# Ledger of designs, part 38: designed miniproteins, single chains, continued (4)

Each design is a single chain, and the fold is of that chain. pLDDT is the mean over its residues in the fold that is shown.

## One batch from the design tools (miniprotein)

Design m13295
Fold by ESMFold2-Fast:
Structure m13295 (fold): chain A 85 residues (1-85)
Amino acid sequence: SYIQELIELIQQIIDLTTDEEVKKKLTELLKKAEEYYKKGDYSEAIRLIQKAVVLALLETDEKNVMDEDKMGELVRKFEDLLVSM
């Protein structure tokens, strides 16, 4: 599933984030997105996934990411998946 691929990609982004507060917020957004996805509310699931990506991009910097190159690759994969919609 396209949405499941987005969820898995966001989980990888969370795993690379070193800021505990940002990681916690991203994890809660992803958890809510998965719950809406399981309930068939795909529009709300996508909205929450988009919020998680925006949060990751705005709140993480080089100091708060374990691997900046890997984070950039994951963000690019996310953008590619969004364009495929």
Scores: mean pLDDT 74

Design m13296
Fold by ESMFold2-Fast:
Structure m13296 (fold): chain A 73 residues (1-73)
Amino acid sequence: SLSAAEQEAIALALAALPAFQRAVEKKDLEAQKEVLRVLAEQLRLARVPGWSDEEIEARLEENLKALEEEAKK
């Protein structure tokens, strides 16, 4: 079973998905990165239990690098 904190994080990610999908369809790497940055800020502001600002920032940086690497293919 998912905790309430995990459910909230999933809900925020799902709310961001349509904007991310549009950016992928347009092949707009900067728009894709911006959606992830906005999601990270929403997670920080929501103060999701178990997620520190440092962990959110580390995950954002990792995902931004993965998007850049994928765009090179």
Scores: mean pLDDT 80

Design m13297
Fold by ESMFold2-Fast:
Structure m13297 (fold): chain A 91 residues (1-91)
Amino acid sequence: SKEDLLEEQTNALLEYLKSLPREEAVELLEEAKKSVEELEKNEEMKKILLEMLEKLKELVENNANDEEWEKLKKEMVEKLMELMKLREELE
C-alpha cells in the first residue's frame, strides 16, 4: 500500500540521516530544502515539505534522542499521507 511504502521510505531516510556525520546530514537537508524551493510549485505542499526538512535539520543539529526521532517519524508519515491525498485530488 502507499502507506506502507511511505513508512518504509521514511524509515530508510531517517536511518540514513542518523548514520551520517552531523555536518554531512545538515548539508544534505539544506540541499533538499533548495530542491523543494526550486521544484515545488504548489505553495501548500512546499510549506509542508520545508517544515518537515527544517524539523529534520533541528533534530540532527541538536543530537536528538530516539523519542524525538520516533515522534518526527510519525509526524512525517502523517504529513506525507496528507500530501499524497492533496496531489491525488489535484489530478
Scores: mean pLDDT 81

Design m13298
Fold by ESMFold2-Fast:
Structure m13298 (fold): chain A 98 residues (1-98)
Amino acid sequence: MERLERAIALEKAIADGVLNQQPTTPIGQHILQAAQALEAGDYEEALAHIDEALALLDREGVRSGLRDILEEIRAALEAGDHERALELLREMRELLRH
């Protein structure tokens, strides 16, 4: 499989795992854990999982809207804008679905 085709396949696996709450990839697991932590108000835990997901996405060469929205969630959390972080989480779920 070409590197780009592998990245596309990985992104689809991440999307399916996060949307169905059954992640099969380490990236998907960190994204799901970040989402759960955000919704529980555990913002430091959410930030840690987002940082791990971003590091793994960079390692796998995935440069998509998913990476961009995770970077925005990270920035919102670092700024203490928890309402914006939750709004971006909803936008991320819509991105993964469409």
Scores: mean pLDDT 80

Design m13299
Fold by ESMFold2-Fast:
Structure m13299 (fold): chain A 60 residues (1-60)
Amino acid sequence: DREEDLRKIAELLGVSVSTVRRWSLQEKSDLAHESSQRETPESQELAQALGRLMQHDLSQ
């Protein structure tokens, strides 16, 4: 159960579950932002940009 995991972490750190939740929110936002960027159009744009750059070299 995720709630039990949060309690265990809180006990290990000597803080309240609320504090762990706040840290989890911040960490999740960073993880979501980075993971989203890795899988988002930016990665696709890089691949397409490389393809177009290769075609531009061949076209010239």
Scores: mean pLDDT 61

Design m13300
Fold by ESMFold2-Fast:
Structure m13300 (fold): chain A 65 residues (1-65)
Amino acid sequence: SAEEKLDLAIRAADKDALEEVLPLVSNEFLAKAISFLKSIKREDLAEYVLSLLSPDKKQEVLAML
């Protein structure tokens, strides 16, 4: 699934894989993933993922947080 591909790409810090999968993942799922990363004190990964989102998608995800 796109969600499984996202988890793998985040763990690998694979920018190319993240750029391919991020547009396929729902904004709701991304918001949950970002919230989870922050809850486990991986704010570094949360910020990294947010930095790779398009401006429009980033605004939508941030609005859900």
Scores: mean pLDDT 79

Design m13301
Fold by ESMFold2-Fast:
Structure m13301 (fold): chain A 78 residues (1-78)
Amino acid sequence: MPLSPEQQDEIVDTLEDGLRQRVDALKSVSDPERRKRIDELYERTLKQLEELRSRRDLEGALQVYNETMQQLQEIEDS
């Protein structure tokens, strides 16, 4: 692999931090029902990112991150 395991972990940490920031921002302007949907999506995505981290699947982690960011945008737009 072109990246060390430590560099891969740093990338996943960065994705998780970016996701947390987006979730916090969206929750601050959301009603209780929307907040529940956001929390459920966030918890599910964190589990997926940690699984992909353990498998050293950075491409999968980036895909899951991008798909989740799109789903959060769709929730905001609903």
Scores: mean pLDDT 84

Design m13302
Fold by ESMFold2-Fast:
Structure m13302 (fold): chain A 75 residues (1-75)
Amino acid sequence: EIDKLLAEAKALIDEANALLEAGAPPEEVRAKVDEALATLKRIDELAEQASQEQQLEAVSMEFTALALLVEVDLR
């Protein structure tokens, strides 16, 4: 399940980044980032079952998602 959640979070982050680069409304970008962060929170709740590699991937994606929110808010 964790691998599936990681893949889902990555897809949402990639979609948010594509929307941002395409000049989509800030609300659309935020919605995708919020979905990614919710998915990453579910991974955090399963942290005891996650490998160190999976935990590092989740943390990396969380920082990327937060950076996208900052970029959107600056526009």
Scores: mean pLDDT 80

Design m13303
Fold by ESMFold2-Fast:
Structure m13303 (fold): chain A 65 residues (1-65)
Amino acid sequence: MEAEQRAIDAAVRVAKELYEKGMSKEEAIDEAHRTAVRMAVDAGMTPEQAYRVGERARELAEKLL
């Protein structure tokens, strides 16, 4: 559970940085999903769990960007 929240928080942070550096909103949101999925897999989550983490990161990035 802590690893899931850490992945989401880090992914949103990365997306905000990329958007500020000139990446489009759509690209930054896609990058939030990719970053969250990668971090979730690295933390030992299943592909299905990692995908859900990525979806939550994308939804949060959409609201914040």
Scores: mean pLDDT 83

Design m13304
Fold by ESMFold2-Fast:
Structure m13304 (fold): chain A 89 residues (1-89)
Amino acid sequence: MEELTLGLGLTVPTSDPERARQFAREVGERIREAVLSVPGVEEVEVEITDIRPGADHTLVTIRVTIRGSPEAIAKAEQVARQVAQEANA
């Protein structure tokens, strides 16, 4: 069993940290579901590690920890990054 930890950045178009946290939770759930759908993934943890409010945008960091086979982790990393990119688009 291998482990990978990813830091994924979100730019949320709000200065309200609570609204940004809610958005990050929704994205985190999408990441969890997508990663767990990858065969060979045994466990995934999703945590909001940083929230940095700005004037019109809040920067949020989500930490994703994935455990599974090396092949599953490689695919799960791609899937997690794709979900984060879609959330920022």
Scores: mean pLDDT 85

Design m13305
Fold by ESMFold2-Fast:
Structure m13305 (fold): chain A 59 residues (1-59)
Amino acid sequence: AEIGGDGPPSGGRSYRAQLELEEYAKKGEKKITIGTNYKTPDVLKKAKEIEKEYGVEVV
């Protein structure tokens, strides 16, 4: 799964990225890729929590 694909514009989408991370992890995704522009501190913190809880790889 990929978050922030399709060249999204700037504009405070970290909350949506956090929801998408949890959604993909709950659906059983084994690897989730975060677009560079979405690698904010809050999204990265959520990614580490999701990795620990669901055993998914986030890059």
Scores: mean pLDDT 73

Design m13306
Fold by ESMFold2-Fast:
Structure m13306 (fold): chain A 66 residues (1-66)
Amino acid sequence: SEAVEQARELFERYRKLKADPNAPKEELERIAKSLGVPVDATDEELERALQRVEEAEKKIQEAKNS
């Protein structure tokens, strides 16, 4: 789904920015807020956030079949 793909792109961008010591903090803050995670989110927290997006998409698909 588009939502899951967009979330994966944001998670990938966030990981790259977090690994860059010269990355603008403003960009990290914007992405973190969009993903619903803390600015200093761990990989574990990011994975949990992605799982929430995927689970929400699954529930929407199941609802359409009910």
Scores: mean pLDDT 75

Design m13307
Fold by ESMFold2-Fast:
Structure m13307 (fold): chain A 88 residues (1-88)
Amino acid sequence: SVDVSEITPLSFEEVQKHFPDITQEKYDSMSLEEQKILSLFIQKKQSGEEIEEELLLEVLEIADKFNLPTLKTDVEVELGINDIKRAV
């Protein structure tokens, strides 16, 4: 499990800038932990930092739970699932 205890959630405005399909209603419906997980993912993408597979799986769960197709596609690309499917 990803430790996000020290992560500050991004504002809705910052999150929507990266994923426009996330409405304020959906973001506010997320738990504090889910908001922190999503915020950490966005911050790591912006910094060009390597994203752990465990974090990607947690973000994928959030994308599926809240029906966020843009976020889901982005996470699946990061996991290399689409590249693996093309190689098979």
Scores: mean pLDDT 80

Design m13308
Fold by ESMFold2-Fast:
Structure m13308 (fold): chain A 75 residues (1-75)
Amino acid sequence: MEKIEELRKKAEEYEKLSDEYDALGQQYNTLAENYAKIDPEKAAYYKAMGDYYQGLSDIYREKAEKLRKEAEELE
């Protein structure tokens, strides 16, 4: 029983990290759009940061899904 609960808790932690990184990626992409006409170099930097955080979000979402699947297979 504890093992399934630990897997689910870890999945929830990774889901939270995924959501936090997704929010950061969206914020940087919005900054990139806002600066595109004013400062293209700064806009490019913000887009790169947005892409980076979106990548982290995807990685943690995949890790959470894997842990959820492992917990389900143990039921």
Scores: mean pLDDT 86

Design m13309
Fold by ESMFold2-Fast:
Structure m13309 (fold): chain A 61 residues (1-61)
Amino acid sequence: LPALSPEQRQAMLQFLDDLVERLKAGEITVDQAVAELERRFGGLLSPETLDALKRAIRAVG
């Protein structure tokens, strides 16, 4: 993870948890989940971290 404040880290974990729950509930597609991740955190995360999270989202869907 990048050097984030505790508040930023908690917000990101909450976002990811909510994203996974929405994906499991069928509210969004894997592609939509990846797009939301890129929109919210694409500029904040390293390319390696972003790619790892995209793979994790695809594994859930």
Scores: mean pLDDT 76

Design m13310
Fold by ESMFold2-Fast:
Structure m13310 (fold): chain A 94 residues (1-94)
Amino acid sequence: PTFVFTAPSEAMARAMEMAFRVALAKLGVRSYEVELHGNTLVVTADPGPEVATASAEITVTVGGKTYTAKVTLRQTSPGTIKVEEVEGGEVEEL
């Protein structure tokens, strides 16, 4: 599946990029790709066969201001991925 995530700022998008990378690595996907374009992320993942849930929370400080991004991903049998929770912007599945 492919997800597009839109953040309110580039700093938040960077935090969310890290959160997605950590969560996807923990989730046990076969492969993933995360592309950052300003305040927009394009996330493509090849789901693994196992049922799993993975969460990541990343905090970054830019210009003295702190930004926290959270994401929870669920991998279901027979190998789909769902975004269960997101904090830091909006997500849509393509």
Scores: mean pLDDT 81

Design m13311
Fold by ESMFold2-Fast:
Structure m13311 (fold): chain A 93 residues (1-93)
Amino acid sequence: ELQKKLEEAIKKADEAAKKGDVSTAERYMYEAGKLANEDGNSQTVARVIGAAFAAAGIYAENKTKDEKDFEKRLDALSEALNRIVGAAARGGK
């Protein structure tokens, strides 16, 4: 149940980001981080969510200056999101 809420928050963040609604994406990433902490997930998962959140903020501010660096950050964000989703899906012991 809590894992499904975490995955839903991540999904909503991704959908908002695809629509260019960075503020909504950031809000849902924050919610995902909160849920991960409540689920008793490791500090590593919380930090990964934080890194994804920071990458989204960097994109909003620097999209006209750092396009190539942003592409590298997108790869890191994708990797981070894959790890978070994998952790939520495994969830069990």
Scores: mean pLDDT 58

Design m13312
Fold by ESMFold2-Fast:
Structure m13312 (fold): chain A 95 residues (1-95)
Amino acid sequence: MGEEAARKGGIAAGGTGKTPEQAMGDGSYNAGRLGVEGGKEAGDKAWQAAIEAGSPLAGDIVRSAVYSGALHNPDGGYATGIAGARAAVEAEKAA
């Protein structure tokens, strides 16, 4: 659940990729390019996609990662997205 939720969340944020890390990295990179307003919208879409994938816990984590990406330059957003994907997967494993 957490892996699929993070991957779908990253794609909804504008990311591409076959792994949660690639999709969330790209999605948070996109949020960094869009700035605060567009990044918040991307984060909301990521949250909704993760909820639809069946993980409210991952939804909160991926939204926070995408929003954090919006507050940084794109390279910082990419790193934050990868960290968010890993955090979402680990949180679901612990639940």
Scores: mean pLDDT 78

Design m13313
Fold by ESMFold2-Fast:
Structure m13313 (fold): chain A 92 residues (1-92)
Amino acid sequence: EAEALLNSASEEEIAEGRARLRESAEKLKKEMPEEVSFEERVFDSLEELEKWMKEQHEKGIAVYAVDVRIEDGKVVARLVVLKPEAVEYLKK
C-alpha cells in the first residue's frame, strides 16, 4: 500500500511533469542551446523506444518523450534530449 501510494504520486508527477518539461526545456535551450535539443525519431516499436531511451539515460543523457504517435506501424516520438550538463542543472 505504501508502494501503491508512491506509485500514484509518481503517476501524477509524470503527467504534470511532461507539460512542465517542455516549458522548462524551451527555457533551458535558450540558456544552453548546445546542451538541449528537440528531436523527432522513428522506432519499430514502443519497446525499441524504451530501450533506446534507457541506453541514453545510462550515458547520462536524459531523454523525455513529449509526444508519441503510431504511424504506419511505426512509433514516431518527439523527444527532449538533455546532455549531462543540462541534467545536472535540472537536478539542482
Scores: mean pLDDT 70

Design m13314
Fold by ESMFold2-Fast:
Structure m13314 (fold): chain A 94 residues (1-94)
Amino acid sequence: SDEELLKEIEEFKEKMEEAIAGFEQWMETAPPTEENLREAEEAAERFKAETTKQLDYFESKATTEENKKKLEELRKKLEEFMKKVEEWLKKQRA
């Protein structure tokens, strides 16, 4: 049901926000060695792939405007996070 889907989306949102916060803290505190930058880039791409797959799955099931809107907000959050990672990597490698 859409009520069950709403719960799954909210739980996924919490996990996504925790993962992003942890990654952003790591970017602020980790020494900017090429090894650490490579590991961060690989982790971010993995996170993007896994998150996109899960969002696509939820979108295939969403029938209510509430669930569609929440998924759009999560997709935007992923895009903003990936942009921050790209900008951070460029800054560290400059």
Scores: mean pLDDT 87

Design m13315
Fold by ESMFold2-Fast:
Structure m13315 (fold): chain A 95 residues (1-95)
Amino acid sequence: SSFQEQLKKIVEAYEKAVKELLKKYPNAPEELKKAMEEAIRDLRELAEDPNATAEQAIEMLERHREKIRELGDSPVARQAETYLGLALHEVRKML
């Protein structure tokens, strides 16, 4: 698959994981929900960019992971961070 097709699949997997996580934790803090939604939005925009690189995807994923870390150490925050780490691992395989 092209980089764009693989990145779209990674973003789709992350979005699906976040939706299931929010079903388990419907009362998660609004700031954390917004941070997860912002990560999905940014990753989708990058996946639609024909000039996007794996290095840009890594930088974006690390930035969103750090933002979630700043929002605390709740089980939902730790799981959201883990999902970004899994996405980061998949993108690093493309380097």
Scores: mean pLDDT 86

Design m13316
Fold by ESMFold2-Fast:
Parts: C-alpha cells; structure tokens; sequence
Structure m13316 (fold): chain A 63 residues (1-63)
C-alpha cells in the first residue's frame, strides 16, 4: 500500500541520517536529518511519493 511505501521511505531516511551522524559528518548529517523529518511527516499523511522523494534527498545529503 502507499502507507507501507511511505513508512519504508521514512524509516530508510531516518536510518541513513542516524548513520551519517554516527560517522561524525557534522554538516551533512544535519541536512540529512531535516530531510528525514520531512519524509516522516509525509509518511504520517500517507504521501508515499513525497516520503520517497525526501528519502532520496536525505540519502544524497548524508553522502
């Protein structure tokens, strides 16, 4: 379902941002965490397309 797709995207973004933080990428992790937050907000409203877009942006920011 779209809700399941959105949830997977938000979890992926959150995990990626957390990994970037643990690696000490101070500048990159803050941007990745912001996009992960946006992915979570999209998932809460069931917007799979927005959640997946923010997951990609979070991943790009994390490196």
Amino acid sequence: SNAERAERAARGAEAGAAAARDLGHDVSYKQAEEFARRAREAAERGDAEAAEKYMQLSGNAAG
Scores: mean pLDDT 82

Design m13317
Fold by ESMFold2-Fast:
Structure m13317 (fold): chain A 80 residues (1-80)
Amino acid sequence: MLTVEELEEYKEKIKKSKTVEEIIKILQELRDRAQKAGDDTLATQIDDVIERVKSLSADEAKELALKLLDGMITYVRSRE
């Protein structure tokens, strides 16, 4: 299972990213981690966000990715 600590680390990577391409790469890594952890629903949600950020500015993509991560952290906490 994905942990809150892992998700906070991905959130920091997103905050430090400078381009949409960097954000997509980080989200793809998170998606692969979610899939390996058996979180297929989260993997699908991450894929949806990856498709959306392709048409956004870097700042907008970062905001959307951070909202996704905040939602994932809340979800993981609710299951502990």
Scores: mean pLDDT 83

Design m13318
Fold by ESMFold2-Fast:
Structure m13318 (fold): chain A 67 residues (1-67)
Amino acid sequence: SEAREYAERTLEQLSPYLSPEDQERLRRVAENAVKLGASESGIARLLGVPVGGGGLIDAARISLKAL
């Protein structure tokens, strides 16, 4: 699905900016959201990343605080 592909790509782009523990947390949250039928835009909001990718470090940190 497009949402799953978006989640995988976004997590890959975020991985250099996150600790392994934080990467695993975001990955699990994204996988659960996809299983619950979240849209691509829903995944983007959940991960705190603008659609199209930018501000990745700060966006990821904000997303982790929301978890």
Scores: mean pLDDT 64

Design m13319
Fold by ESMFold2-Fast:
Structure m13319 (fold): chain A 59 residues (1-59)
Amino acid sequence: SEEIRELRQRMQEEVSRMVEEIRRMREEGEDESKIQELRQQGNDLLLQGQEELAKLEEE
């Protein structure tokens, strides 16, 4: 319902922000390992969001 759509939009915005940050880090010449860590955090965040969506579908 409404909650699911709101959560999905929030996740999309958060992912978009992380993508922008990764691009910025690349432009600044940050270490690949640091960029990879941020990618990992983004992936974890996306996974958590998917689990939250599944929970809302049950309720």
Scores: mean pLDDT 78

Design m13320
Fold by ESMFold2-Fast:
Structure m13320 (fold): chain A 60 residues (1-60)
Amino acid sequence: GAAAEAAARRVREAALAAGLSERGAQTIGDMLRRENIENGLSPEESERAAERGAASLARA
């Protein structure tokens, strides 16, 4: 859904900012989207997961 897509987008942006390639950033985004779908995360859980992912990449 829209929340999962927004979460994937935020992680992708953070990965690109951290110096990962476009393909690497896309792969991370795709993995997050897949996990959110498979695990049935709520929109709020998807947003929190994206925030944590972005923060981790920013600290690298």
Scores: mean pLDDT 67

Design m13321
Fold by ESMFold2-Fast:
Structure m13321 (fold): chain A 86 residues (1-86)
Amino acid sequence: SAELRRELELARRDAREGKRLYEEGKANPEDATLYAAGALRLIGAGVQAALVARKALEAGDEELAREALRVAEEAGNGELAESIVR
């Protein structure tokens, strides 16, 4: 559905930004704010993507579900995503 694709795009955007902030935080260990902000954003993006995957499976959209699980894995929440869609 268009709504689920929109939700996944927002999760993808949050995952990209979270990863960027997390890597910047690792490069600048004196700035704990970047590391924390990145980690929290990645967690949120992974949860959102996992929920999209579950909704997509319930709607019979296996392709969108696979895309959403990949986004959750990229956010570092693969284990959580698998538990939500099982």
Scores: mean pLDDT 79

Design m13322
Fold by ESMFold2-Fast:
Structure m13322 (fold): chain A 95 residues (1-95)
Amino acid sequence: SAEVDKQIEELKEAAKAAAYYLGVPVHLSIAVLRSPEDKYYVVGRMATEDAEDAFLADVQRLMEKHGLTLVSFSSEVFEPDEESKKAYEKFLEKE
């Protein structure tokens, strides 16, 4: 739905911003879940390392516990730009 697509885009923009501010790659996994009552839930996980399999396992447990079905699953890596990388490196030089 348009509302679900909007929530997904908002999570992607948040991950992009996190990569920018942290100066490191950000891994985003997103699951869209549906209840028996046709309610939709968008859940995401952001990490600085690949966490896709762990997140999918957690989502599967959540589905089993609450009778939810998986509508979609996606994973994407957001890379920092060169300026953000340099800012992070400069920050580390002070430690």
Scores: mean pLDDT 83

Design m13323
Fold by ESMFold2-Fast:
Structure m13323 (fold): chain A 120 residues (1-120)
Amino acid sequence: SILEKLEEIRKRLEEIAKKSTDEELKELAEQLVAATKRIIEAIKNKDKEAIELEAEKLMVLADEIARLTREKKTPEAIELLEAAIEALREVSKALSEEEKERMLAHIRELEAQLAAVKAE
């Protein structure tokens, strides 16, 4: 289920945050954990407005992670961005068709940025 996959991603993000030796990446990983917890709660409550709002916040956070990943180009930053993209992909399944299409377009842009970093 979407909720089971998001809980698995949340646990993985908690481990990334715990093991992080980079303060900026640690802070973003902790923020991504908090955002994932909020979206899980919104989905559990079947609150469409809250799901859309928390999904938007998650996209903004993923953009910040992508920016930092392009700057640092470390395996840790790449792992965090991969986890953020996976979270967005699962969240897209809980969105209305219009919001889902917007999120999938954003995911494609993030995947292109990730591929560019990995190619260096």
Scores: mean pLDDT 89

Design m13324
Fold by ESMFold2-Fast:
Structure m13324 (fold): chain A 100 residues (1-100)
Amino acid sequence: MTLEELKEKAEELLKNGAKKEDQLDLLFKATVMGILLAKKYGNEEEKKQAEEVEKKMLEKLKTELGLEEEEAKKKLEEWKKEVESKEEEIEKDVEKLLKE
């Protein structure tokens, strides 16, 4: 499953029952998590797909939320920072568990 396909499937699943605003926030956070995972652990093709998904996400922030390009970039960077911080915490917890 590609990151683009994962994003589209997540969008379809959320669209069927969630409020539009909650749907968009969850979709964007899930997409950011996928992008960061691909950048850290992915191969060259997966990293390239993550870059393309990131570009599409910026366009969606501009069109769906009415954000200017710089505001959309700032919002994306804030989500990346949040998700990356949480991921590092999870990695440390897993390493501690394995050492025990």
Scores: mean pLDDT 64

Design m13325
Fold by ESMFold2-Fast:
Structure m13325 (fold): chain A 70 residues (1-70)
Amino acid sequence: TADRRREEDRLRIMAEHEDLQGHHDTAARIRTLVDQGRIDDARALYDERTAQQQALAKQTIAEMMKQMNS
């Protein structure tokens, strides 16, 4: 359907962004899952990766703030 193709397109764009940031393994895995028609798996992988990155970013900011106040 059009909605599925739109999600596939969106996931491919997200994989390209991951690749550009040096996350080549994540980008390759997302592309492979999309190519296999495993859209839900590709979406879950991206969402999990994004959540991990956000958690690490928050931790890094907190550590930097601590160093700035020390």
Scores: mean pLDDT 79

Design m13326
Fold by ESMFold2-Fast:
Structure m13326 (fold): chain A 124 residues (1-124)
Amino acid sequence: MAMNILIVDDDPDALARTAALIRRTRPDAIISVASSVSEALQIIETGKIDILLTDYRLKDGLGTDLIREIREKRPDVILVMLTGSRDPRVEQEALDAGADDVLHKPASAEELRALIERAEKRLS
């Protein structure tokens, strides 16, 4: 099954790196990108998304707020925070907001592969 993955980060280099790793891991994955909370919410409302990967700090808000809003609207979406922060408070805030997992930047191809495999098992 082709996975629909939304990557949310206001750093274009981080977006490009994560998207490239996912394409190497799952060439059939359909990747959408957003640079803000507002763009991510619009994509979720109009498109099929199976997995969301969001940074903690976005230009118009926090990834935790985005996770909380999506969890309420789309309980079926797998929500992951992909953050450069190693602060345990950020990780706990993400989990409290409804995140299924927290990954640290830069994410490895193996971490992204394992995430997608876990998502496929839950959605199959």
Scores: mean pLDDT 83

Design m13327
Fold by ESMFold2-Fast:
Structure m13327 (fold): chain A 77 residues (1-77)
Amino acid sequence: SAIEEKVNQVLEDLKSPDPATRFRAIQRASELLNDPKVSEEQKQKLKEAIFEVAGDDPDPLVRATALGVLGGIRSQD
């Protein structure tokens, strides 16, 4: 499905050697997490990937951006 392709592309882009690509992937993941067409299973995969980036990414701005997305999720839960 188009949603599955978008989720898979974001998960792939989060592993990119380019921090700009990872930054854009976090922004796209944030959009997908707010999309009612994205399944809870797909949202869980995105949350787990963003959590790993927040803890482990070598770029401090990429980590801060991922933490911001996780903070937004917690305020909705």
Scores: mean pLDDT 83

Design m13328
Fold by ESMFold2-Fast:
Structure m13328 (fold): chain A 70 residues (1-70)
Amino acid sequence: SEFDALPKEEQKAELLKLAKSKDVEKQLEAVEAAYNSTDKEVAKAALEEAAKSKNEEVREKARLAYVEKE
């Protein structure tokens, strides 16, 4: 994937951009990408942002994924 080839800082920026999106589909994409990330710092930052979503499903999925990355 093009995303998987990005530097850590750019991966973090891209995931945060998706997590901060007003589009629920993009917020869910951020949660899924963070969950599958091997970098715990990048994953946790994106999941913390997604957990602030106004959408309950996004918040719940982000919270569960965050616990697994602990």
Scores: mean pLDDT 80

Design m13329
Fold by ESMFold2-Fast:
Structure m13329 (fold): chain A 59 residues (1-59)
Amino acid sequence: SDEELNRLRNLRELVEREIREIERLRDLGVIDPDEADRRIAELQALREELERQIRRLLE
């Protein structure tokens, strides 16, 4: 549905913003690098799954 598609797109955008913020904080040395890298990896996997679901809906 269009509502489901919009929800997935919004979630993807939020995930992308969170990745960028964590990367920024890691680069500034204000958070633990190992913790940041682990969280980025989790968010990257989530982003990939959201992209797959969005593509499936746009067939």
Scores: mean pLDDT 87

